# Designs tried in a protein design run: designed miniproteins, single chains, continued (5). Part 16

Each design is a single chain, and the fold is of that chain. pLDDT is the mean over its residues in the fold that is shown.

## One batch from the design tools (miniprotein)

Design m16528
Fold by ESMFold2-Fast:
Structure m16528 (fold): chain A 92 residues (1-92)
Amino acid sequence: HMFEEIVPKERVEHLDEAMKRLNEAVKEASKRFEEYLKENPDLPKEEIRKDTIRFVAEALRAIGDLLDLFIKGASKEEIDRVTEEAIERLLK
């Protein structure tokens, strides 16, 4: 449709790869968080809520940053770098 008509397929493929990598990192971080909760059953519900909100906010920010770079015509190298930095933050 309209977006695919004006954007080269190669750039769309670069964004798709970055989004796939980010999605895998989010899945891994979610798994680690679930394991952490199982190991720490006495954690206050308020702290669990805060940590969950922070995680969701960081993931959404990473998606927003990638989309902004794509719109600005960033290179594959720039998209890959930002993706790697986001993955490090999510898995830390």
Scores: mean pLDDT 76

Design m16529
Fold by ESMFold2-Fast:
Structure m16529 (fold): chain A 64 residues (1-64)
Amino acid sequence: SLRERALEIARELAKENPEVSEEDVEEAVEFVLAFSKGFKIEFSEEQIRRIIETMLELNLRYRK
């Protein structure tokens, strides 16, 4: 499912950066799901990864 793939990617990225919290992972996953459902867009795995990477980076910047 989209949720499982997004969660797997987000957790893999979080493992590489200890500043990324479990809440950040959950927010990034929920964003991908909400965007996909809202616009009826089916993302490729590469697109999912890019979206999650961007969300995690923005979250770290805005937390500062």
Scores: mean pLDDT 77

Design m16530
Fold by ESMFold2-Fast:
Structure m16530 (fold): chain A 100 residues (1-100)
Amino acid sequence: MKSPLEVFEEFIKRVIEILKDESLSNEEKIEEIKKVTLEAIKELKKIVKDEEKLEEILRELVKLTLSVIDLLKKNVPREEAVKKAEELGEEALKKIKEIL
C-alpha cells in the first residue's frame, strides 16, 4: 500500500508532466490537473485514517492545485509554470512530512 507521502509525490510528478505536455492547451491541462487531483483525493481518503491529518493533507493538495490552475489561467510561460509548480510541490511535501 502506498504511503500518503508517496501518493502526494506521484501527484506532483503527474502535475509537472501535464504542465510539460506541448500537445495540450492550457484549458486541457486544467482539466487533466483536476482529474489527477480527484484521483489523489480518493487515494488519500483510503489510506489516511486520522481525520484531522487527512483534512490538513487535502488542504495542502487543494492549495497546490489551485495555485497551478491560476498559473495556467494567467498564461504563465511553460518553463516558468513548471519551475513554480516544482517549488510549490517541494513546499507542500515539507508540510505533508510535518503533518504525518
Scores: mean pLDDT 87

Design m16531
Fold by ESMFold2-Fast:
Structure m16531 (fold): chain A 69 residues (1-69)
Amino acid sequence: MPKEVLELEVEAAMHTIAGTIAEKLGDLEEAVRHYRLAAEHLRRAYELSGDPRLERAAEALEERVRELE
């Protein structure tokens, strides 16, 4: 796995955790911001790797953003 893909997956994981914390605290605007950033990083990782797991993860976060808006 290229270092860039790994870095994008790590950044996506960090934003997903931050978004989950914000959502539990009722800060929906911050949760949406973090989930959007996580999805963007996962989409970029998918473009570089072709790993369908990353595409599904991005889609799940994008769906969650729609639910919170």
Scores: mean pLDDT 86

Design m16532
Fold by ESMFold2-Fast:
Structure m16532 (fold): chain A 70 residues (1-70)
Amino acid sequence: SPKEELKKRAIEAIKEEVRLREEGVPEDELDAIAAERFKELVEEAKRLGLSNEEMTAILKEAGEEVEKEL
């Protein structure tokens, strides 16, 4: 489903940020990468026909899922 597709992409993006942080990537670069990933997720949400409200809920769920794995 569209919501599951966006959630999967969001989880992947968050896990990437965690890995890069553990690898010692500077905060300035992490912020830049996070900003680009957020733009990609917004474009994907629009492509999938999701509202801003639905996107926000899915991103929150994705973050909670990754936090449980840490």
Scores: mean pLDDT 81

Design m16533
Fold by ESMFold2-Fast:
Parts: structure tokens; C-alpha cells; sequence
Structure m16533 (fold): chain A 104 residues (1-104)
């Protein structure tokens, strides 16, 4: 049995979003998606999404960053997450932020 603080990760992501630290929140939540994705055979796709997000943000490709987060949202229903609804909502907030940045 793996002891993992999913709730603590979700609570930390909420704090980061409230502080407008969307990159850190995205990295944290995509790490959670990658961890749980590996448990259900989606680990490779989840790792690619996380790598795509990090590269896009570093390149100031905000459309690419938003698209990567949207791909992660599509995986959330397949993950054994206790707080799947909260994770989805937080990822939606991050995607909306990067969509707004891309529109500038």
C-alpha cells in the first residue's frame, strides 16, 4: 500500500493558483496525473503531457501549454483519484489562464 498525500497535493495546487503561480500549480498537478496514470497504464501518455507542458511554458507557447493541460483533463476520469473532481477543476483553471495568455 502506497501512502500518498493526494489531498495535500490538491490543497497546495489551490494555494499556488490563488497566488497566481500557474506554472508551479501545473507542474504539481501534472506530476499527480503522471503518478496515477502510471497505475492504470497511462503513464507514458501522462509523462508526454507533462514534458509538453514544461517545454511550452519555457518557450512562452501558451497555446501549447493550454492544450497540454486540456489533454491531462481528458485523462482524469480514467485515473484512480479520490479528488478527481477537484483535480479537474484546478486543471481547467490553469488551462483557462494559458488560453487567456495565448489570446494576448
Amino acid sequence: QMRFSEKKTVDEAKKLINAKQYEAAGELLLSLVSLYGSMVGLGEEAVRIQATFLRAVNAKDYEGAAAAVERAIALVPELPLEYAKEVQSLLEDIAAHYRAQAAK
Scores: mean pLDDT 85

Design m16534
Fold by ESMFold2-Fast:
Structure m16534 (fold): chain A 142 residues (1-142)
Amino acid sequence: APSPETLETFRALLQTIKDALASDESAEEQAKRIVETMRSLGLGINALIAGADFSVLPTLIRLSTPEQEEKLVKIIEELLKYGADINGRDLRGRTALQVAEEKGMEKVAEFLRSKGALEEPDDTPFRLASPELLAVEEEVLA
């Protein structure tokens, strides 16, 4: 099971993403803030958290609202410049494209397809997140 320290670190990261999305800062500044927060937590842009697959892109889309869609496209573009994997999976095994389609974010979905996002992820094994990590994500989404 993830340590209490790991769960607190993950909560802080999710809150930083949520705060960045609500900020009046530019997409470039928001992407930089997310990357710098991940780096300060010892995470690369394509992270593993407690042995589970974690991608910032689908997580960012899940934490966003439809009103933030145009800003989201720009933030995703900046995160891709930092080396974010366009086909990276969140803690539930979903890609950014799948989350965008599920949320009806057509502009985000079209942008992701234009950058080479796959409709279905490769047969690469997915590392399922612990219930404790999923619970932290649900708390931040509430």
Scores: mean pLDDT 77

Design m16535
Fold by ESMFold2-Fast:
Structure m16535 (fold): chain A 87 residues (1-87)
Amino acid sequence: IKEAVELAKEGLRLLIEEAEGELKLEGEILLGLLLIVEGVEKITGEPLIDVYIRIVEKALELAEKLESEKAKKARELLEKALKLLKE
């Protein structure tokens, strides 16, 4: 879980760096949601796997709209995160 969350954060940060305008805002919102969910897990002690999966799936949809090398790297990180979360 922790490894998957860190990969998802790295992927989202790369997308935010590459994206502009509304796509950048969408990436920032997704990263913010991921950080909130991680905070909730630290308080509750229970993994919110389903919520992480949804966030990563939305991030992958965002990455599909971008054609840069950074976006491709972000997709690879997000796909690895999704695999770790789904098992």
Scores: mean pLDDT 80

Design m16536
Fold by ESMFold2-Fast:
Structure m16536 (fold): chain A 75 residues (1-75)
Amino acid sequence: GLPSEAEVLRALALIYLAIGKRDFEKGNLESAIESYEKAIELFREALRLEPSPQVEADLRYAEENLKKIKEKLKE
């Protein structure tokens, strides 16, 4: 059947997470921040629709990495 809304949101969040990681590795800090922030929004929406320990772990990972990128942008 068609994927659930929560499954679609999680898949999109993982794509943005991958983009953000790549941008961070390239030193494109502003684009990395935008991608991680989008991933965090999508993970939060997915969790609102369907609780998941795996999505909670992905969200925590994204939030921790966003914090690191923002610290580098302050430098």
Scores: mean pLDDT 87

Design m16537
Fold by ESMFold2-Fast:
Structure m16537 (fold): chain A 66 residues (1-66)
Amino acid sequence: SSAARVRLEADLLVWELKRVGVTPDAAQRARLLELVARKPLSELTVADLQATLGIDRATAQAVLFP
């Protein structure tokens, strides 16, 4: 289901953020869920994560391209 995909992709992004030293708060997690509901993980850009989470380019690149 689309709901299962959204949850899985949001959880994966949270895991990758924690791997690079960023623990997202509840507001950031809510924004990530909204982002992946609109755009699947495979189509996300560095700019999408920067705008959604307020993180720098280097952190966003490390999250998307481990």
Scores: mean pLDDT 86

Design m16538
Fold by ESMFold2-Fast:
Structure m16538 (fold): chain A 79 residues (1-79)
Amino acid sequence: AAVTSVKIEKVGDEYKITITLAPGVDVDAAYEAAKRALEELGIPGKVEKQGDKIIITTKASEEEVLRAVQAVVRAINAA
């Protein structure tokens, strides 16, 4: 699978989601897949690339974050 781990942290009023990619995965493709998945769900968030990681920061609810994580991981693994 393209995703090796997912970490979800609450930082103040925001959730920080850290998605770690497997070696050799196209980080740019993963970034675009993550942005598209959030847009399709209507969940606002900032998506950033950090080495082999995709970082998502959002003020969405916990329930929305859990749905977003599932959709993003699915989208990255399908890319």
Scores: mean pLDDT 85

Design m16539
Fold by ESMFold2-Fast:
Structure m16539 (fold): chain A 76 residues (1-76)
Amino acid sequence: NKSTNNMAQLIKYMLLDQKDKAEEFARQKNIPQSLLPKVHEIVGLYKKNNGQLSEDLLTQVEGVGPVTAQELLQLL
C-alpha cells in the first residue's frame, strides 16, 4: 500500500529526528496533510511504549484499521 509505505517512512524520519528529510519526502511523494496527524500519533505511541508497537496499539489511531496496522508493523 503506497499510503502505508509513505506513512512508515515518515514515522522513521520523525523517530530519527530528521525533520528536513521528513518534509522533503512528504513533498516528493505528495503526501496528503490528513496523513500527518496519524504519523504524529503513531510516533507518540512508539515513544510511549518504548518502541514496542502492536496491532492493538496502532488501531487506536483514527483511520488505522487492522490491515494498515499489520503493514506498518512489517515496515517499522
Scores: mean pLDDT 81

Design m16540
Fold by ESMFold2-Fast:
Structure m16540 (fold): chain A 102 residues (1-102)
Amino acid sequence: SSSELEREQRRRELGRELVREFFEKAIPDTFKAVLEELKKRKVDESTIKKLENLYKNKDYDGLISLLNEILEKTSDSSFRTLLQVTIALLEGLKAIEEEEAA
């Protein structure tokens, strides 16, 4: 029935909102931790500025791509875990935004 479809749509909307709120809270903290770790490791300031610009512009594709490039060059297990978590959160947020745009 149409009322069942309306209830299902409302549940999906509430679920998306809760997951989006989680990502919006988690991403700034994990991204800040990534930038601090890169600074401690004396990574080029140009790379750090590029990451900050991609983040500011909400260029999630560019940001994920550059973070994956950094991950491939990283041997430290703790920093690799931080990068992987940050990438997963960005991919999750991108998927939600793509569903909302459709």
Scores: mean pLDDT 82

Design m16541
Fold by ESMFold2-Fast:
Structure m16541 (fold): chain A 106 residues (1-106)
Amino acid sequence: MTLAEDLKEMFDKHYEELSKIEDPEELIKRGKEAVEEFKKTNTPESVLKLIATALVLYDRGLKEEAAKYVKFLLENKDKYPVANMTLALLSLADPSVSVKLAKIIP
């Protein structure tokens, strides 16, 4: 299995977990927690959680909240190389992620 496939499996797991949360306030809370986790740990998994949260928020019609998280990743991609690397590898394994993120861009 490639690193890109491993990241895709981890992303799918987080996306599925977050997609089961019906309360919009709990989703927003998870998004804020994902931002803080990313700032603290700066790991590929924290980037995947942030992307998964943004996509779930967008699917629920919380487009402005989703755009905040995508904007945070884009504004910080040069400051946090792990964000750019993780996005590139995830997009290689699942090109639909890039298409979905493009719809969220503010």
Scores: mean pLDDT 80

Design m16542
Fold by ESMFold2-Fast:
Structure m16542 (fold): chain A 87 residues (1-87)
Amino acid sequence: MAKKEQEILEKIDELAKQFGEALRNKDWESALEVLDELEELIEETELNEVQLEAVRVFVEEALQLAKHYKAPEEVLEKLEALKKKLE
């Protein structure tokens, strides 16, 4: 299968960068859109252990960053829900 594993990891990294940028700009709508794309990726794709760990790291770092920038409760609740799904 050509590049599927690499493409998924690249997508996770890109989403993490987009989320961080949205938080820095206080663009909560874009931040929520990034989290929606991440949730869709988790639900629609069978992720391997490396990809799941990348998503867990993303969500943990995203939650800390969102708290630092005082993101709305909706953003924080979505991150906590994603963290719970990933265990």
Scores: mean pLDDT 82

Design m16543
Fold by ESMFold2-Fast:
Structure m16543 (fold): chain A 89 residues (1-89)
Amino acid sequence: SKREKIKELLKEIREIYAEVLGLTVAEREVTEEQLREMAERMLKEIEEFEKNFEKALKEYPEQREEIEKAYEALPKLRELYEEILKLIE
């Protein structure tokens, strides 16, 4: 079902955050409208990070490895958020 596919996509997103950033993200019950707003916001954040990647490396040289790992994860995160939006509408 659509709901089950969305849960699977959110699980993959959480697994990427855990693996790449070492962050545990709590699972929340959200409406489709809240999911749409979150996915749209996250896609904007991804685009912003891609545009500012070189600046981030210059500003935080001691976090280079973490910044690079985050950057490498962006294409997959974008794919997952775009798929969520497709399933909602």
Scores: mean pLDDT 80

Design m16544
Fold by ESMFold2-Fast:
Structure m16544 (fold): chain A 78 residues (1-78)
Amino acid sequence: DTPEEKAALREAALAELRRAGVPEEALRQLDTRLSAAKSVEEMARAAMETAVRSLGSARANEVMARIGRRVREALAAA
């Protein structure tokens, strides 16, 4: 995992989850988890857990798809 991949995932996850209506307190907890994560896989897992808890599985799947697209776009531009 590169620093660029981790930065892109952190920014995408926080932005898309905030847009979806995840509470700011949950986003602050997620940001702490993302900063402590050792891999992109751990970060994706933290984002998915946060999304499911706040939005339910169906909406979480939609948001995770948007996060993935945003990450791919950011990495293509970098």
Scores: mean pLDDT 86

Design m16545
Fold by ESMFold2-Fast:
Structure m16545 (fold): chain A 85 residues (1-85)
Amino acid sequence: QEIDDEVELALVEIYLALARNDAKQGRSDAAIEAVQRAYELAKKIKNPKVRKEVADGLRQLAEYARSLGLDDVAETAEKAAKEIE
């Protein structure tokens, strides 16, 4: 499972990076989609420490999105973070 968790974490990090880029460009729908993809992958992660790292990343994305006035993106990321923990 450690190898699977590592692959899933890498994919989550890619989607979080895409979400940040979409948020920066004002593409709220695309950012929300990327967050949802990251969430679906994160649900497969069994290691609680890795899940906490993902949740922290989602909260950082939520803070960034909120700083841009993208409250829907921020809310989606915050909900995903709570469900992953």
Scores: mean pLDDT 85

Design m16546
Fold by ESMFold2-Fast:
Structure m16546 (fold): chain A 70 residues (1-70)
Amino acid sequence: NNLSLLGAYRLVKLAKQRGFTYSQLLGLPADVDEEQAIQQIALFNNDDRAKVAILLGVSPEYVNALFTAA
């Protein structure tokens, strides 16, 4: 799904701009690279996205918009 990958890319870039590592987004070890992080986040359901929204200090609606906006 191209929108899921695009949304994941946008979310990863937002998190890095806010000083978060890829491992912090996923709750995984520090050796996770950008491509792996994007692929894992693209699989996130609405509950996973809500948890990331809390971590980043944004609304769940904002995060969901990253996965649906053109």
Scores: mean pLDDT 76

Design m16547
Fold by ESMFold2-Fast:
Parts: structure tokens; sequence; C-alpha cells
Structure m16547 (fold): chain A 80 residues (1-80)
């Protein structure tokens, strides 16, 4: 069914976007950990606060993508 194929392609696209966001979070976390070791306690706290804000934003983006995937998976089940 063309409709089933379209839904499957959209799910795959959102899964790739979610995986990209997860990879970005991991890369940022690693970079912060490496840089943190070279900083004063005050600058470490500033960097940790910025990391927390960025991780919260990425987590919200991932949650939105997971919601879209779940909605499409439900639609796919209704088409089967």
Amino acid sequence: SPEVEKVRVQIDVYRLMRNASESAAELIRKGVAEKKATLSPEKQAELEAKLAAEEAKIAADIAALEKKIAELEKKLAELE
C-alpha cells in the first residue's frame, strides 16, 4: 500500500532525526567533560549550567520526535 509505505518512510526519517539529536547530546556531553577538567570551579559551574540548559532543550526535541514516531506507529497499525 502506498499509504503504508509513506508512513514507514516518515517513521524512518523521524528515527534518524532522533538518533542525530541523541548523538549531538553525547558529543556535547563529552566535549564539556573534557573542557571541564581544565577550568576553575567557578567556570566549571557556568559550563555545567549551560550544559544542563542545552541537554534540556535536546531532551525536549527528542521527546517531540518520539511522540511523532508513536503517532505514526499507531497510524501504521490502523492501516495494517
Scores: mean pLDDT 88

Design m16548
Fold by ESMFold2-Fast:
Structure m16548 (fold): chain A 95 residues (1-95)
Amino acid sequence: MNPFIRDLARRAFLEEAARELQHAVDTGNLDEAMENLRKRARALAKAMGLSPEEVAEIDRFIEELETAMKAGPEALQAKLDELQAEVDRIRKELA
């Protein structure tokens, strides 16, 4: 696969994840959002033929989000802000 297309797909996943999780924080439906995120990550891995190393990176990201959720709303919001900043940075580079 073209490395640019692979990175673009990964970034699109992160953007969707940030948007869905922020909405879930606002509405209180975090458990459903996390389940949907796990399903989406699994589907993406299968569709794109991701390597075990790339799958492990996605799993680590999901674990970090779960840890932030357990730490409380401020920790989760900080993690979401970091994710949104990363998405915004990449959008500027692609524009």
Scores: mean pLDDT 71

Design m16549
Fold by ESMFold2-Fast:
Structure m16549 (fold): chain A 76 residues (1-76)
Amino acid sequence: SMAEKSKQVSDLVERFAKRVDAPDEERERIGKNLLAYMSRHDLDVEGVKALSVEELMTVPGIGRKLAELLKELLEE
């Protein structure tokens, strides 16, 4: 359902932000940027799993290391 997908997206963004090695304000900003990107591109968790590292790096504040971290988290 849409509610289940929204919860999965929110849970993913929160889990990702918590693993970013950065100050709280920067972690929150990166999490917001990922959420905004997913909303603009109508992506759920499955959609993000299908993205390449290079595509994830188009999200503001997400470089290669964070894109790879997000990929690892999606495999948990």
Scores: mean pLDDT 83

Design m16550
Fold by ESMFold2-Fast:
Formats: structure tokens, C-alpha cells, sequence
Structure m16550 (fold): chain A 64 residues (1-64)
């Protein structure tokens, strides 16, 4: 299969939330251009505003 960077970031974020895997949190942070701390904070709080904003930007870049 072929995945966009946005969908890959979403999958890594979901895996980090579900499994608590630090590697997946780091992958999501790297793909989204966020710090690992920011990603972990959003998982802890259950509010993915910054991750969603970054994923939307990646999708726009890939459509262009």
C-alpha cells in the first residue's frame, strides 16, 4: 500500500495512544514537526488540536 505522510502520522499517533510505545510517539512527533513532549501532552489530555492542524497542513502539501 501507499500512505501519505499525514495518514502515517495519524497511525503512529494512534499506536502511541493505544500501546504507550515511545517509538510511535517519536515517529508521530517527527512526521508532524512537533516535539515528543507536545505529542505526549496531547495524548494525555485527549485533545489533538496541534496534531490535527499539522496533519491538515501535510495533506494540503501532498495535494499541491
Amino acid sequence: FVRTRASEAQRALNRAETTGDEEEARRAAELLGLSVGAVRREIREGSYNRSAERMARLEEEERA
Scores: mean pLDDT 75

Design m16551
Fold by ESMFold2-Fast:
Structure m16551 (fold): chain A 90 residues (1-90)
Amino acid sequence: MKEIEELKKRIDELESRVRELEAQYDAMVAAGRLTPEQAEAVRRLIDLAREYIEQAKKAIENGDVEKAKQYIDLAESYIRAAEETLAAAA
């Protein structure tokens, strides 16, 4: 089904963005560019993004397209929040 394949593609894109965020986060932590509070905030946002990516995958397995879309949108929102927090700390 084209819709399911498009959702899987969106999940793959979000997983790639999370990997990029993890690399940037690790580099900024290693460089001492984040306060402890900023580091914890970004870590929580990345963890939430990963959780919703996993929930989106389970929704697809169950054939629940609407829940998959909802979880993808939530994961994307947490990724954007993490990106904005890292940009503000740069």
Scores: mean pLDDT 87

Design m16552
Fold by ESMFold2-Fast:
Structure m16552 (fold): chain A 75 residues (1-75)
Amino acid sequence: MSEEVKKKVLELVEAGKYVEAAKLGAEYAGLDTSLLDRPEVQEVLKEQARSIKEGKQLDEETVEKLEEKLKEALK
């Protein structure tokens, strides 16, 4: 992940645009943003954005759950 992308994601989180922040982060992580239209995937991404806003670090469990949801969507 580039440092510029992280700054933009944080700016969107501070502005309350959690879904846009999650989509930007996912796109630069190599994820297909069309998968983010699925409610189950959006909920996981919103949780990640909220954790960042609250000053929490993203944990491996949250990342793993996102990966599992994306793998299920690709079936």
Scores: mean pLDDT 63

Design m16553
Fold by ESMFold2-Fast:
Structure m16553 (fold): chain A 119 residues (1-119)
Amino acid sequence: SLEERLEELEREIRELGKNLDKLSPEEAIERLEELVDRLGEVLELAEREEASPELLNRIFSNIANLLVLMDRFGATKELTPEQRERLAALRDRAEALGARAAALLRSKGVTPVFRPFEF
């Protein structure tokens, strides 16, 4: 279900946050890419199924938490120019997904709320 996929994503984002410092730059970027792709799929499914504002806000918060991890990763790791370009493109994709989730929430009369994860 949409809710089960979102619960799995929430767990994986939290675990990435806890273990980000232990991953190589390549492993971290590959993991971030996978999570962005899966959040995009979950958001598309949520839009098609006219998901509740609660589920949409959970998707929005997951995207926002992933952006926090991308910013932390980019600030703390030595990245090659290619890796930095990949991270920047990935961050742009995540920001676009966050904007879409926020727009869907606002269309339902709800203000998006960012709920930070503890890592």
Scores: mean pLDDT 89

Design m16554
Fold by ESMFold2-Fast:
Structure m16554 (fold): chain A 70 residues (1-70)
Amino acid sequence: ALERMVRVGESLGLPAELARAIYDGAVATTGRDPSDEEIENLARAAKAGLDSSPASRETGSASRGGYFEV
């Protein structure tokens, strides 16, 4: 799962460090390993976040809720 996250992230121009942080946060948030579809959604959300910045959420910081289109 982590490897796929890194691959998808690189495809979108995300650094591997960010992809790892996203994966770790997703596992902590969902309590399970993300699926391929979830990995794509997470990477896409991260890409959108980089483009526009999180609008009122602390993603990858103290708050691990609201990571997935909330």
Scores: mean pLDDT 68

Design m16555
Fold by ESMFold2-Fast:
Structure m16555 (fold): chain A 85 residues (1-85)
Amino acid sequence: GSEEEKQKIASLLALTLAAAEFLQDEEAKEAILKALEIVGKPPQYEKLYQAALDALEGLEEVPASFIEKFRKEKEELLQKAEELS
């Protein structure tokens, strides 16, 4: 893939890592961190992660649809990261 595609996937992985932390999903965190080792962390990794985590902590309610979306996006991103290795 292109450098732009790797950067996009890395950024999305950082955002998804924040969701995994918020949901306390240790297995998801481990898988996402492994994927970030494959594609590389984005330059603003810490800022992206913190901003996403802050946004999630600001939610009044976590609907079931959020968890389902997280699961699907995680699986898609992990597959794309493997393709970029």
Scores: mean pLDDT 80

Design m16556
Fold by ESMFold2-Fast:
Structure m16556 (fold): chain A 61 residues (1-61)
Amino acid sequence: MGEYRVEVEDFGPGRGRVRLIRNSDGKVVAEREFDRPDLTPSQYTAAVVGEVLRMVAEVSL
């Protein structure tokens, strides 16, 4: 089991990047960029959270 850190960066309305970083070596193990200016803030947040949960689940195995 590795310890992982999630980093979220906001580039503007509906745009951002999510990185999953391994704490032991600082390595980025998963990364996703978003470009969804069509979404409301609540919908965008839900999409980002869902992707974070998927990345953590995949890497935790």
Scores: mean pLDDT 76

Design m16557
Fold by ESMFold2-Fast:
Structure m16557 (fold): chain A 92 residues (1-92)
Amino acid sequence: SRRLIRERAVALARRRYGIELPEEAVDWSLEELARAIGERVSEAAIAALRASNPRWAGLDDRALRALLVREVLVKSGFSVEEAERAVAAAFA
């Protein structure tokens, strides 16, 4: 179910990154969900992500937010292609 995958994304964002989304987020478009997750990532979470991988040291906060959102969506069950398309739309 598309709804079940969204429920997993909401739960993963909360548990892993402390991102609180409104109840209606499970019914949002994938682009809206990606945008909301990206906007709610804390500066502390971005700093921790940057420190975790030397390859990401040169990336700006926008690029790191995009990587985090992509990871959340893929780990929740969206395809890589669907996640990348949603992130591109959300961060345009």
Scores: mean pLDDT 83

Design m16558
Fold by ESMFold2-Fast:
Structure m16558 (fold): chain A 61 residues (1-61)
Amino acid sequence: MSITEASLKASEIIEELHNKENLTRPEASRRARDILLNDPEFSDFDISVDPVTGTLIISKK
């Protein structure tokens, strides 16, 4: 999976959590982080959330 595909997939999950579960953007990002860390397709990616802004950060290991 490319970094672009990973970012798009993560953004879609965040939008889904925000719209369906009424989570704030930071809450949705933290939930998405936990989901993606348990997804074997994301095992080659480092996934974190900025504690100040709540923005999801994805990078290649």
Scores: mean pLDDT 79

Design m16559
Fold by ESMFold2-Fast:
Structure m16559 (fold): chain A 74 residues (1-74)
Amino acid sequence: EETLLAAIRAQLERERAEMLTLSPEEMRKAVERTRKAVEQLIEDYKFSPEAAAEVRRLLEEFEEEMRREIERLE
């Protein structure tokens, strides 16, 4: 069984793969939707402060990677 952190990482990788087929504007909207979904997941599952911090770190890395992909396309 995957841990919640491993599942979130895998989901972010899937989101990244899908977003790479989108326009820059669609990528920006998809990144914002992913951020909201991750924050809701933290709230809904009552993550510990440590787990929430690690999830937010993964989200920040994902956002930075997508920002670079968007800049590459522009």
Scores: mean pLDDT 77

Design m16560
Fold by ESMFold2-Fast:
Structure m16560 (fold): chain A 63 residues (1-63)
Amino acid sequence: MDELVKEAEKLLEEVKKNPFNIETLNQLSRVGKELRAAGAIEEADRLMEFNMKAAKEIAESAR
């Protein structure tokens, strides 16, 4: 679980540099699901909200 949290933090920093990197957003989604499965529900929910918000911003940029 601690390794998943560390990976999530690293991915969040990468997204700050490349906000439209779909691969990084997909990895954040994967880590969020794994965190939820491991019982880190609060961290998982935070990542899910971030991913949904980022996806909305990408969609708005395309329209």
Scores: mean pLDDT 71

Design m16561
Fold by ESMFold2-Fast:
Structure m16561 (fold): chain A 85 residues (1-85)
Amino acid sequence: EEYEKLAERILELADKATAASGIERDVYLGLLEIQLAVALNTLKRKPDEKEYEILIETLRRLAEHPDPEVAALARGWLEKLEKIK
């Protein structure tokens, strides 16, 4: 439940970043990166297959995001996630 909520928050932050401009956009992109780091570090400290699947599917959805900066960010995090397998 906590990890599913974290994944929902990640998707919400990506949408907020896409809708924002200037400093507000930069803040949402920064928060998105922080939440992604929390999600990945949670898996590194306590590996869980279900949580891994939730994060990889969340990142795959973000990699298809219409915002090219959000999509590029998600691809970078997907590469980091694959390296912990």
Scores: mean pLDDT 83

